# Designs tried in a protein design run: designed miniproteins, single chains. Part 71

Each design is a single chain, and the fold is of that chain. pLDDT is the mean over its residues in the fold that is shown.

## One batch from the design tools (miniprotein)

Design m2469
Fold by ESMFold2-Fast:
Structure m2469 (fold): chain A 103 residues (1-103)
Amino acid sequence: MKEIKEEVEILGVDADGSLLGKRKITYSDGKTEEKLVRFPGTLEDLEAAVEAARTGKPVTIEQEAEDNGVPVRIKRTIKVKPEFLDALEALLAQHRAAEAAVQ
């Protein structure tokens, strides 16, 4: 299975529940690309960000995708400073209260 590695450093949280971060992608040819990005505030992303802020350690999320019938595993490592913990926990609670099961 091919692996794509992605690193995300959370720089802040938007009022819309979006995570503001710096994303670094390492492609199979060894090239790297860095971008300032705004993530959709999914429940999984918020839970990972809260855990990273709480522990002060990076949290890795694994996602499986398919490229032309070939399974690809994407490993995304999320880094967050502990100073954002309270804001992230408030957003996670708000997202859960909005019934994430409804989308």
Scores: mean pLDDT 70

Design m2470
Fold by ESMFold2-Fast:
Structure m2470 (fold): chain A 74 residues (1-74)
Amino acid sequence: SAGTKAIENLRNAKTPLEQEIARAMALMSISILKLEGRYEEAAKLLAELARALREVGAPEELAELYEEEARKLA
């Protein structure tokens, strides 16, 4: 899916700009899934996004925010 590819791009990003673009694309995919009522899939992408953010050294507060959203949607 587009969201899964965006998260993969986040993990493989070589610059801060590439990381921000990948995160924005992942969030766009999550928003589309939520608009379509596909909450379980949105929750899975949010959890994967949080995991990827921890892997690339993003602030823990950001990862926790997306994990919290994933729990609410699942």
Scores: mean pLDDT 87

Design m2471
Fold by ESMFold2-Fast:
Structure m2471 (fold): chain A 51 residues (1-51)
Amino acid sequence: SSDKEKQRVLVIKNLLQVALNTGQRLGTVSEAEAQALQQRIAELEQRAQQL
């Protein structure tokens, strides 16, 4: 995949990290939801490393 795809994946990962941190600060995400978001972030990080 192209460098643009890698950048896109990294941007989405960053947005999910911000959403997770904000949601935890505001108490709008459960522990289960936080775990799911952390898993998704890790998957995006892995994908970015493959690109």
Scores: mean pLDDT 85

Design m2472
Fold by ESMFold2-Fast:
Structure m2472 (fold): chain A 82 residues (1-82)
Amino acid sequence: SALEEAVERHVDFAAKILKLSEEVKERIREAARKILAQPTIKEAVALAQELLKEAEENWSTKEQQALESVIVHILQLLREEL
């Protein structure tokens, strides 16, 4: 979908600018796909919060910032579709 393509482009851009590893890029891509698959915005937000908490515990500050950027972009696009 156009939404999925826009999110994928943002993941690619963030990974390139922040020089993220392919492993980190794939983790962010998987997180984005899971959030987009949620049936409601409320569930998408709840999952996003859980993923950000996991990243805070296990990821570097740079990797957390990349995930936060992608999540914000997803939530903005979902709001615009309503």
Scores: mean pLDDT 82

Design m2473
Fold by ESMFold2-Fast:
Structure m2473 (fold): chain A 61 residues (1-61)
Amino acid sequence: DPKEVAEKVNKRVQELLEKDPSLSELLQKLFDEMLATTSGTNEDELEAAVEKVLEELEEKL
C-alpha cells in the first residue's frame, strides 16, 4: 500500500534526522533531485529509489 510505504519511509527519515539533524538539507536536496529525475517514472520505481537513498544515508551515519 503506497500510504503504508510512505509512512514507513517518513518514519525512517525522522529517525535519521533525530540522529543527525544536519542531514535534513541533504535529504531534501536528494529527494528533490530524485523527483526531478524520475519525472514520468511509475510509483513503484519511485518508492524503490527513495528506499535506496535512505539505505545509502544510513550507511554513512
Scores: mean pLDDT 67

Design m2474
Fold by ESMFold2-Fast:
Structure m2474 (fold): chain A 99 residues (1-99)
Amino acid sequence: MTREEMEELMKRLADEGKKVVIASVTGVGAMEARRLAREHGLTDIKIALADLSLLKVEDGGIYPTKEAVEQVVKNAKELAEKYGADEIILADPQALELL
């Protein structure tokens, strides 16, 4: 998902008064998505993340693993059920290709 697509999505969900879980494997996408959500008035958000220990940490950055993707999917689902979320947004959908 591009930054522009994320911004348009956040604005639409805010206008509709939706409760949202933002899921991110690396965490980078979640922080940006949270910032954009707040700018556009989407305040009813929760964030689902993987443990840093499940990510590949290399000199070039932080990379997803299959285990991290599986944990994020599980955490996002559990959080959405507990919170009563209307939508789950995956900030880094390319990570699903690791499954």
Scores: mean pLDDT 74

Design m2475
Fold by ESMFold2-Fast:
Order: C-alpha cells, then sequence, then structure tokens
Structure m2475 (fold): chain A 61 residues (1-61)
C-alpha cells in the first residue's frame, strides 16, 4: 500500500540522516539510494522524488 511505502521511505530517510549525523556518509547514501529506488519502483510523483533528493543532498552537504 502507499501508506506502507511512505512509512518505509520515512524510516530510510531517518536512518540516512542518523548515519550522516555520525559522519557515515557511505551508509547515509546507501539508505537514501534505497529510498529513491523504492520511490521509482512505486511510481511516486517526480515532484516528491525531487523534494526527497534535495533534502538528502542538504543532509549530505
Amino acid sequence: SMEEVENRLLELYLRGAEAAAQGDLATARAHFDEAMALMEEHNVPQSAQDSFRAAADAILA
């Protein structure tokens, strides 16, 4: 379901942000990449994908 996809995306985002906060950028990127792949797999609107990518890039900066 879309709700399950949204919950999984939130979990991956939070895990990626935690890893980045600890300086583990490789793990952060892996979680963000998994989230982006999940969004593409479930045909999430491009605008939402772009927003996620921008947020992830800001965290990794």
Scores: mean pLDDT 86

Design m2476
Fold by ESMFold2-Fast:
Structure m2476 (fold): chain A 80 residues (1-80)
Amino acid sequence: SAIDQQAQQVLQQLQQMQNQLQQLKAQDPSLSRQVIMLEAELGMIEMQVWIGRQTNDAQLMQQAEARLNQLQQEIQQLQA
């Protein structure tokens, strides 16, 4: 279904971002606090994806994608 496809895409991107944050934390311990806060945000997005998938809520899935894209931009700023 469309929701399953959206969920798969969001979860894949989320996993990539979690890996990026772990690498960033290992390379620069001064960013640990910011990384932990971003990891918490990713956890909330993962929860939204799970709920959206279980309840067939396309709006929740779209909100999860939008939040994920915003956090990706924040991670890129930390890497600069």
Scores: mean pLDDT 86

Design m2477
Fold by ESMFold2-Fast:
Structure m2477 (fold): chain A 67 residues (1-67)
Amino acid sequence: EVEEARKILEEVLKKLQEGRMPSDQEVLDTVLALNSLGKNETAIQLLERIRNKDFEGAVKLIEEVLS
C-alpha cells in the first residue's frame, strides 16, 4: 500500500533529520518501501548514503520521493 510506504519513509526521515541513525530493520523497511513505490534506484542510493553516514544526503533523497 502506497500510504504505508509513505509512513515508513516519513518515520525514517524524522530520525535522519534529528541526526539519529535508523536501526538495520528500519533501513530494510525503508528500502522495501521505496521498492514498493518503484523507486529501486533511489533505494540503492539511500543505502549508500546511510552506509556512509551521509544523513543530509539521505534526508534529501527521501524528501524528493515524498514531494
Scores: mean pLDDT 82

Design m2478
Fold by ESMFold2-Fast:
Structure m2478 (fold): chain A 70 residues (1-70)
Amino acid sequence: SPRDETRARARERLRSLYPDMPDDLIDELADLEVEMIERLAAATTLEEQQAVGDAYDRRVRELLARWRAL
């Protein structure tokens, strides 16, 4: 599916950017990116776009904090 292809491309790019990141965190980060892309495509107002961006930034920050704690 287009979603599966987008996720696979995100995983491949993220692996190149973060070669030392565990596979499970790469997968989680790729899932977060795909969800953000889908939610941004569905957002019709600036308020909705901001909320999507804020949610994504928070979840990425939490994931990176978990990675740094390893």
Scores: mean pLDDT 88

Design m2479
Fold by ESMFold2-Fast:
Structure m2479 (fold): chain A 101 residues (1-101)
Amino acid sequence: MMVRVRVRIRGSPEAIAEAVKAAAIAGDEAGALAVIATLPDGTQLLVSKENADQVAEIIRKRGVTELVIEVIGSEDAARKAAEAAVEAAKKAGGEAEVEVV
């Protein structure tokens, strides 16, 4: 069954960047349909394994300290991407909250 999982992340720009990269890589490898990062200004970025480093660079340059990651896909893909984002955020000293929509 297709699900949407939302992860709200707060922390340093490094914590946010690492979380977005982890979600994109894990989601892409698990076959998620989309991984979307929404910046505080409302800008939405489609993130993949291919562009994860570029998106991380944007986050660091803009000093982003809070964003929302949405993962759309199977339960397995969405869970893996969300878990990867949470682990990466926490490892970098950030906070993460997960909700299923």
Scores: mean pLDDT 86

Design m2480
Fold by ESMFold2-Fast:
Structure m2480 (fold): chain A 72 residues (1-72)
Amino acid sequence: LQDEIVRVETLILLYEISIGAIDFVIERIRETRTGPEADALIAKLEAEREKLEARRAELRAQLARLQAQLAA
């Protein structure tokens, strides 16, 4: 249980870093470019970010279940 909790926590951290990197890139694009090509690129990055957020949410739910098992 503890080893599995540490593994899940590590995966959550990696997803958080990835989401942060996408947010940084989107902000740079918004600062430096305007128009339909920039809008399309931002939309693609936002879609990828949403997928990563969904994966992170699954891992957080798994972590909560593991923590509940440890506390019981």
Scores: mean pLDDT 84

Design m2481
Fold by ESMFold2-Fast:
Structure m2481 (fold): chain A 63 residues (1-63)
Amino acid sequence: MSEMEKAIEAARKGDLKTAEEHLIKAGVSPAALADWRARGMGAEDYVRMATVMKRALQSEREP
């Protein structure tokens, strides 16, 4: 609802630096981000991965 959503918005705008900052604040490790870069992931891939992670965080609350 905050840092992960901000990361998704930044990635949509192609601002990967801001997206990575918000992902780290949301609990994503720098090692995970390094793996994404090593795979050649672009802005759309960052949006998809952050969306999957946001869904996982929401799953901690019972639906």
Scores: mean pLDDT 75

Design m2482
Fold by ESMFold2-Fast:
Structure m2482 (fold): chain A 84 residues (1-84)
Amino acid sequence: MIEEIAKKAKEAGLSEKTVAALKKLLEEILSSKLPYVVLSKEYIAEKYNISLEDAQKILDFLKELGLAESSGKEGEIIVSKEKL
């Protein structure tokens, strides 16, 4: 699952560093005890040491795949573990 999502991200034009950040993010979501997680682009950029632009690309990519939805706040998504 994670490797397939990472492959699609690379095919969508995300950089190797951004794809590596996405893989770590997905691993942390799957290991979370919560049924869903709320993520901001600022949180992702800081935690995985990527640019805000690259963090936004992760948000947009996850929404495009149907793995995440908008929280109602700009630059923030909700990811449900059941969709991973």
Scores: mean pLDDT 82

Design m2483
Fold by ESMFold2-Fast:
Structure m2483 (fold): chain A 106 residues (1-106)
Amino acid sequence: AASALLNQGITALNANNYQAAISSFQAAIATALAADPTSALAATAYANLGLAYLKLNDLDKAIAAYNKALALNPSNAIAYNNLASAYALQGDTAKATALANKAAAL
């Protein structure tokens, strides 16, 4: 169920249906974390949730989702780069640079 919800979210995200993507990723996260609090699927779903929020310019929610993704998978270079983009859009260029450098080191 969780993997099917993740795939539905990715399909919606690719179609630019960001609200449908958010709903599917939230359902995937809830299902995955209920089964395994350290779920790699939940890490992937949080990273994609962050991207959907970033596309909507909901920067605070994007940052929160990427931080959850990185707590579960600290080696996700793409999540660090997207988190850097969110901070750059907020005007925090110092934090954006530090996060981009961390992604490059992975």
Scores: mean pLDDT 88

Design m2484
Fold by ESMFold2-Fast:
Structure m2484 (fold): chain A 64 residues (1-64)
Amino acid sequence: SEAEAVERMDKNLAVSEARKKDRTVDLNQLSEDELKAILAKLNATQPEEVAQLKARTVAAHKAG
């Protein structure tokens, strides 16, 4: 579903951001609260990049 595709994208963004501080962080090691906190910071600091990634994810889901 679209929501699942966006959730997967959000998790990948959060892990990428967390790995800048700790290279050992895996997707499954971040709690829901940690994911939300990282995503909130990304939306505040890089809103255009996050919006573009979401738009591409939604477009890919609609195309498939």
Scores: mean pLDDT 73

Design m2485
Fold by ESMFold2-Fast:
Formats: structure tokens, sequence, C-alpha cells
Structure m2485 (fold): chain A 89 residues (1-89)
């Protein structure tokens, strides 16, 4: 139980940091994404914002000791990332 919660917390915190960094790169260094179309960059930005929101909700659920809710938010975030990957391939 504790090991699963701690692993999930570590994954969520790292994913939040990664999503924030990606959003900052899109805003401050758009040239790094020049291989993507305008529509693909907008999709990436909106998806990362949605993922960040879901991961923040997962962290709040973990802080409330609601592991099932945290897992549900993480699954929703992963689903959005999988959809994004399919659209960017």
Amino acid sequence: MDAEKERLRAVVEQAIADAQQALNDLRNNPERFSHLSEDQRKLLQSTLQQVLGLLQQAKAALDADDIDAAKAYVRQALGKLAELAQQLL
C-alpha cells in the first residue's frame, strides 16, 4: 500500500514537472517545435494544459489518501497523452 502510494506520488510529481517544462518551452522557445504544424502545436499546448490539471488533481487526491481517485486522474492524463502521440505521429 505505502510503496504503491509513494511510487504513484513520485510519478505524478515528475509528470507535473515535465508538463510544466514542456509548456514553458512551447511559450518561450517555439522554434524547438518548428517541425510541428500550427495546429499540432496548439493541440500539444491544450493537451499539456489538460494533463497538468489532471495530474494536479491526482496529487490532491494522494494528499487526501484517495489512491483510487489519484489512479483515475493518472489514467485520464495517460489517455490524453496517448491520443496526442497518435495525432503527432
Scores: mean pLDDT 82

Design m2486
Fold by ESMFold2-Fast:
Structure m2486 (fold): chain A 73 residues (1-73)
Amino acid sequence: DELAELIEELKRLADEAISLIKDPELRQGLQDFVARLVAHLESITDPQERLELLKKAIETVKEDIKKIKELNA
């Protein structure tokens, strides 16, 4: 199931990003983003639109991880 696999990937990426953040405000911001995204995904009735949003979210988290790693030089 592609949807289940993408949700699992998003959760893994979010966990990685959160583990790299020591700043409580930035950590909370990412947790809030993921929580809002999951709630929004539950509100989408079109499976294709849901998949596209999920893919976009995964790319956003990947970019955030890259930025966090760059901040550590």
Scores: mean pLDDT 76

Design m2487
Fold by ESMFold2-Fast:
Structure m2487 (fold): chain A 56 residues (1-56)
Amino acid sequence: MDPEAIAEALRAAGVTPEQAADIARGFGMPEVDPNDLEASIRAAGEALARAGATAE
């Protein structure tokens, strides 16, 4: 799964920095700065991509 595509989908969905940081933490990513929306979304995208890497 492409972390860039996931990050784009999260931005399109209107995910807040706090929600993005929570997603990243839920998937074992290190703490992220919730005041940095782009960093939080990127971390969440990478975490989700790792979790879904076995998806077709």
Scores: mean pLDDT 69

Design m2488
Fold by ESMFold2-Fast:
Structure m2488 (fold): chain A 64 residues (1-64)
Amino acid sequence: SEAEVEELLAELRRLREEFADNPEAVAHADKGIAGLRTLAAEGMLAVAVAEGRRQVEWIRRTYG
């Protein structure tokens, strides 16, 4: 589950770079990264994974 959170953080960072010229996409990726870090720090790994998958899919559908 920690590994899954790290994979999702890496994916959000990749999406941030992919859409670097889109300020809205960058802002969404940054909020997602911050949120996942907070949830993981609080030990809510399952919630962090579920939220991370939702954020990745939303960014891809909205900006990809």
Scores: mean pLDDT 86

Design m2489
Fold by ESMFold2-Fast:
Structure m2489 (fold): chain A 54 residues (1-54)
Amino acid sequence: SLDAIKKKSDEYTKLAEEKYKEGSATPEQLHIIGSSGGGKARTVASKYATELMK
């Protein structure tokens, strides 16, 4: 269902944000998290991965 897809994306978005804030993930790991969550998670994880590469 669409609701299940949104929940998965939201959970992976939170994971990406937590890993980024803790400094515990590489850009590649953030991209993997985003790809696994899809939708918003992919967009948010990509943004954080880009910030780590600056």
Scores: mean pLDDT 81

Design m2490
Fold by ESMFold2-Fast:
Structure m2490 (fold): chain A 97 residues (1-97)
Amino acid sequence: DYFEKAKEYLKKGIEYAEKGDLLKAVEEFQKAVEYAVKSGSEEEIKEFLEELAELAKSSNPNVQLAALFAIENLRLKLLQEKKYELAEEAEAIIEEL
């Protein structure tokens, strides 16, 4: 349920970004991050990080920027939850972009 909601908000964020609404895209991606963390599954969080990493490589600059902000927001939330290894994975993705 929570991971499904994370995917739904991610899709909404992409739609807003493609329409040029960067602020709304960032807001929807932030909700996606919140639900991904609430899922509590390390496997689902890793899958979500991989999806954000691909979006951060998008040729659409709004999608790229919204995804980059979402990865950083996820990294900070993972640090708050003491999920240090997952936070390091998020940091590595940012460094390779």
Scores: mean pLDDT 86

Design m2491
Fold by ESMFold2-Fast:
Structure m2491 (fold): chain A 74 residues (1-74)
Amino acid sequence: SRSQQVTIASWRAWTQTFDMPRARQLAVIERTVAATTRRRALSPQAQADLRTILRTVFGVSDAAADALLARARA
């Protein structure tokens, strides 16, 4: 699906951030999500996929992932 493709493409770009300190990595992810949502609203499925990736790939807590997505939409 398009939502899945957008999520996968974002994840590929974000893998390069693993060479960064954690705080900088999360800031880059937040900025990327904010830029994406400013141009195109994330579907509920895309939001769920991003939350899962933040939790499973980046080790972000559910609360932190939800906060990041909320800030990106503001």
Scores: mean pLDDT 70

Design m2492
Fold by ESMFold2-Fast:
Structure m2492 (fold): chain A 90 residues (1-90)
Amino acid sequence: MERRKQILQELAKRYAEIDRLEKEFEKSTDKDVQLELLDKAIELGNETIEFLEKAKKESTDPYFQEQLDLMIEEVKKRIERFKKKKEELS
């Protein structure tokens, strides 16, 4: 389905950007830079959740809605990990 394909492609781009920020965080030795990278990752994570929730609301397919719910929960777990790392740096 074209719309599902578009949603999954957009999601892949968002995941790639979050992964990039996480890798840059791991390479950084500067605490201020690490905090900025975590803040950006948290912001993109929240934007990704909003994107997925909108996609779920627009869908009439219960199986796709369930897949989107699982994706939302995984992004929420990633945000909580980033928040924990931020607290450890503070």
Scores: mean pLDDT 86

Design m2493
Fold by ESMFold2-Fast:
Formats: C-alpha cells, sequence, structure tokens
Structure m2493 (fold): chain A 80 residues (1-80)
C-alpha cells in the first residue's frame, strides 16, 4: 500500500541520520528493489524518480533531500 511504502521511506530517512556513507549507497539499492516490486503506477513513478535522484546524489544531504521529496509526493498521493 502507499502507506506501507511511505512508512518504509520515512524509516530510511530517519536511519540515514546515523548511517555511514556506505549505508546511504545501500538505500538506493533497497529503493530500486522496492520500485521493481511496485504495482501502483503512481507510486512506481515516484520510486523510479527517487532511484534516479539517489543515483545522482553525491552527498548525504542530497540523498536525504531526495528521500524527503519522495515522502512529500507519497503523502500528497495518500491524501488524494
Amino acid sequence: SIAQVLATLEGLLADSATASPADLEAVRDLVAVLAAGETDPEVRKILDDLVARLGRATTRAEAQAALSDAIARLRELLAS
């Protein structure tokens, strides 16, 4: 469900505050797996966009910003 995907991304963002740089790279791979298994086309689009943005991120702050933006998009979708 959208709520379960949202909870997963919120957990990843919270964990990123204490994660090593290598752990943040692992977040991209986990989100890619999540995107590949997603059957909701709107959620899939948000996750695919997040994977692409995480792939371009060179800093922790950029990765956290990408996660925060995806969370905001999912919250909007859940509210509609």
Scores: mean pLDDT 80

Design m2494
Fold by ESMFold2-Fast:
Structure m2494 (fold): chain A 109 residues (1-109)
Amino acid sequence: MRGEEHLERAERAIREARAALAAGDYEAALTHLREAVAHLYEALEAGADEERLRELVRELAEVVRALAEALGSERALELARQALETPDLRRALELLVAALGELERRLRA
């Protein structure tokens, strides 16, 4: 139940991030991506379904990559690529947190 709820919240946050990105609202997209990462981390700690967790981490990484491309952040793009290539879910989330930090820095620069 608890892990599944976090997966559902992460999926919604990823969907909201995509909508914000499509609208050119990069600050809102970043906020929703951070929310998605937090829920995916909680789902991982709760022992949620690994296949669904892996699918959502991949979807998150794809949106992070798209935002990195829109903002011209080569470092965030590379971090998102590494997250997509690693089989370690915790490592993927750590790389995505780092990518989001680079994107936040880019938005404020």
Scores: mean pLDDT 88

Design m2495
Fold by ESMFold2-Fast:
Structure m2495 (fold): chain A 68 residues (1-68)
Amino acid sequence: MEAIEKALPDMDEKEKKLVEAQKKGLELAKNLDEERQQELVEWADKNVNATDDEIVEFLEKQYEELKK
């Protein structure tokens, strides 16, 4: 967490929020089965041009699945 915050000196609030969402998504992904982690990697490979909003939407879906 600290390393990510130190890397964001001049980022916009929206970008900081995106980084926090990605950090939480990575923590969830790290606690998922390797199979689920592979699905995340494949999604990223197929959606290399995904927008920030699309990335946030994808991470939110992963959070919802894990809450079930």
Scores: mean pLDDT 63

Design m2496
Fold by ESMFold2-Fast:
Structure m2496 (fold): chain A 98 residues (1-98)
Amino acid sequence: VEEAREALQNGDYETALKLAKEALKSDDPEVRLEAVRILGEIYLKTKSQEALDLLKEVAEKDKDPFIRELARNMLKIAFADESGEVVEDKKEEAEKLR
C-alpha cells in the first residue's frame, strides 16, 4: 500500500493503479480502504475508466460495509464532476440541509 501511495505522489498513475488493484485482493480491510482512497485520487486526476470501474466493483461487492460506503462516496464525487445533470437535481436538496 505504501508503494501505491508513493507512485501516486510521484505522478506514476499506472503503477499506483496496478498496486491499488492488487491491494483490493487483500483480506485486510485497512489495506483495501487505502486502495479505495488511491483509486479515488487516480480517477479525480486522470479520469481513468479502469479506476472508476474498480471503485464501482468495490461499492457493490466488498465484504466491509464501510469500505463499500467510501467507494460509493468516491463514485458520487466522480459523477458530480462528469455528469452535471445528476448534480443539479441534488444541489437544491443539499442547500435545504444547510
Scores: mean pLDDT 71

Design m2497
Fold by ESMFold2-Fast:
Structure m2497 (fold): chain A 66 residues (1-66)
Amino acid sequence: QSQILNQQGIQYFNQGRYDESIRLYNQAISLDPNYSRSWQNLGAVYRSLGRVDLGRQYADISQQLS
């Protein structure tokens, strides 16, 4: 389920394993594109990678779904 994949993504993010985190958030979005937390968390990962514009874009998508 999208919520479980999102939670696993958070675990990888907290470990600094950003590629695994991105993969899980993308899977969560694929299962439920309206689950705003996955978009928000994907944005946070990209901001942590210095991809500020991408992070902002994904955060904006999350805000639109909230």
Scores: mean pLDDT 86

Design m2498
Fold by ESMFold2-Fast:
Structure m2498 (fold): chain A 65 residues (1-65)
Amino acid sequence: MAQQAYNDAVKAIQADPKDEAKLTSILVTFQHSPEVLQKLRLEVLPDLKEVLSPDSYQRLLALLQ
């Protein structure tokens, strides 16, 4: 289950990185799984930096807190 949600999150961000509502929904879902959130920060965030604009990346950092 978590792997599918994680992969879906990455794909959604890659497809529409400026969709903050989608990003917020994904992060809210992962708030119940601290390990997944930490994995997103360490493993996915560097990859997202390649896909996201600087502004979107900064907003994502603020949402992740």
Scores: mean pLDDT 66

Design m2499
Fold by ESMFold2-Fast:
Structure m2499 (fold): chain A 74 residues (1-74)
Amino acid sequence: SHMETEVRGQALLVAKELSLVDPELAAEVRRLVDEATSMEELLAGLRRLAEKHGDAGLLARVEAMEQHVAAQRA
């Protein structure tokens, strides 16, 4: 779906930005994009990853993606 493509694109953009600061976290984000079988799984995985690493910036971006998806489904 368009929404799945958009969320996947945002996650890959985040991974690209992180690759310059935290290449290990960037690799984990890319792995989630590759392995997630649904948008819900991808968002849940990204949220868990942000919480695990204590990355407030990543968490805020995930929350923005979650809110955007919820708004589109309302």
Scores: mean pLDDT 83

Design m2500
Fold by ESMFold2-Fast:
Formats: structure tokens, sequence, C-alpha cells
Structure m2500 (fold): chain A 67 residues (1-67)
């Protein structure tokens, strides 16, 4: 089980984009990983299901465009 600030941030951003409806707790469970994989595949990022700095930056950029 992976935990961390980047996981928490990715969950928060995905929830704001209505792309994730699971818990925002910083724990990379199956639901969080699936949401991250879907985003990564849709945006040309490496699809590993791990929210690295590039994935978080892409989520923040998308939220800024749709806000």
Amino acid sequence: MLTGELVLRAQELLAKLAAYDGPVDGVLDEAARAAILGFQRGHGLPADGIPDAATVAALEALLAEVS
C-alpha cells in the first residue's frame, strides 16, 4: 500500500474534476489507482497508476483550464 502527499493531492484534484469519488486519504488503493491510470492514459502520461510530480502538475493544469 502506497501513501503520501502526492497521492492525497492527486485524489483531491481528481475529486474536483469529478473523475474520482473514493476517499481522499492519501492511500493508493485500487479505486485511486484506477482513477490515476485513467487520467494518465487519457493525457499521454506513463500509465503506471502512481501519482508522480508530472501527473499532479497535469491534473492542476487541467483544473485551472476548466475552473
Scores: mean pLDDT 78

Design m2501
Fold by ESMFold2-Fast:
Structure m2501 (fold): chain A 76 residues (1-76)
Amino acid sequence: DPSPEQVAQAQRLLDQSIQLYQQAKQAFQQGKYEEAVKLLEQSKELATEAARLLGGDGGFLSPEQQKLYEEAKKNI
């Protein structure tokens, strides 16, 4: 089981991942597709790191995040 310190760190990484996803949605709405892709990739990296700290499976984009990533990528 992860330590309390690892759980706290994972929670911070997940919070940052969510913030990056929200920024990616805003960038996409503004037509900043390259920026949206970069933000989504950073969001996924943080979620993957959080999953590793928790000793579980994870680090994939949600269906909503993946759709946004594919749409943004297609417009680059």
Scores: mean pLDDT 77

Design m2502
Fold by ESMFold2-Fast:
Parts: sequence; C-alpha cells; structure tokens
Structure m2502 (fold): chain A 72 residues (1-72)
Amino acid sequence: MARLTTSAPQELAEEIAKKLRELNPNVRLLKAPGTGSALVEYEGDEETVAEAKRIIEEVAKKHGYLIGVRVE
C-alpha cells in the first residue's frame, strides 16, 4: 500500500479530502490550529494513490494553487 500526503489551506484541504473519500474512505484530514492549513493523508493501492494525486492536482489548479504531493 502507498501513502499520499499533501498540505493545503484548510478550505482547499477539506475539498480535496471530500473528493478523495469518493475513491476510498481511508482519508485523514489533520488540521493545524491557528495556521489556516491542513494536512491530507490518503492510503491505498498504488493505482488509487495515482488517481488521488491527479484529483489533488486538478482541485489545486482550479483554485490557482501549485500543490506538492508526497507519495511513500
């Protein structure tokens, strides 16, 4: 199983997490109080992680962000 992690402004991170849960409910949203940011973690098969990365990049682009995504 692969793990995908990305950090984004809280509102963007919540939208990303919501879309990723349509692929797999195993999505974590970790809010950093006082920073306005959140960490999104997704765990799944390499194929679903690749799909999740594509969704994250698409959502970020729609909002004018360039988001770094880490895959382990």
Scores: mean pLDDT 77

Design m2503
Fold by ESMFold2-Fast:
Structure m2503 (fold): chain A 95 residues (1-95)
Amino acid sequence: SLADLIAEATSHLVSAYLLLGRPGLASFVRRLGEAVQQNPSEEGLDLLEDIVDRLRRMANYYKSQKLLSDEQYQQVLKEVDNAQRSIEEARKLLS
């Protein structure tokens, strides 16, 4: 369902922030995802997609500063890629 796809995207974004050592941002994204799941909209999905972009930038920065191993970096990117896939499928259901 649309709600399940939003929940899946949210779960992956939360996992990515936890892997980056950012529990406060993970908590924020969990609340945002819950709100978007309760009232799905293109605007809500755009907010989740902004989080995807922010996570990619943060992971790249941490990798450049040698704060992430190659394996940790790939784990973060996998979570972010899975979130983006779920957001794209959710958009198809809204259209």
Scores: mean pLDDT 91

Design m2504
Fold by ESMFold2-Fast:
Structure m2504 (fold): chain A 92 residues (1-92)
Amino acid sequence: LREVLDELRAALISLIPELAEQIERAVELLLEIVELYRSGSASEEELRELEAEYFAVSDPIAEALAALPAEQQAALAATLARLGPRFLAALE
């Protein structure tokens, strides 16, 4: 899982380096949320709080990605198509 997220992090920072800190924080939050779901140790309240922080950090990233030139958006889509199945497999 971390390897797939590290590859995604590197790709996103390459496209929008001005949001590097937000991208790094979003990846760490996503990893923490996945680990907590897998362990079953977190309360629903704790998970909701982390998910809220994740969305707050990821919203500016999503806006910046949507504003990219079509060629860069296509490159991102290709990266996500490659990483998506690996991410889902790592969650199983």
Scores: mean pLDDT 77

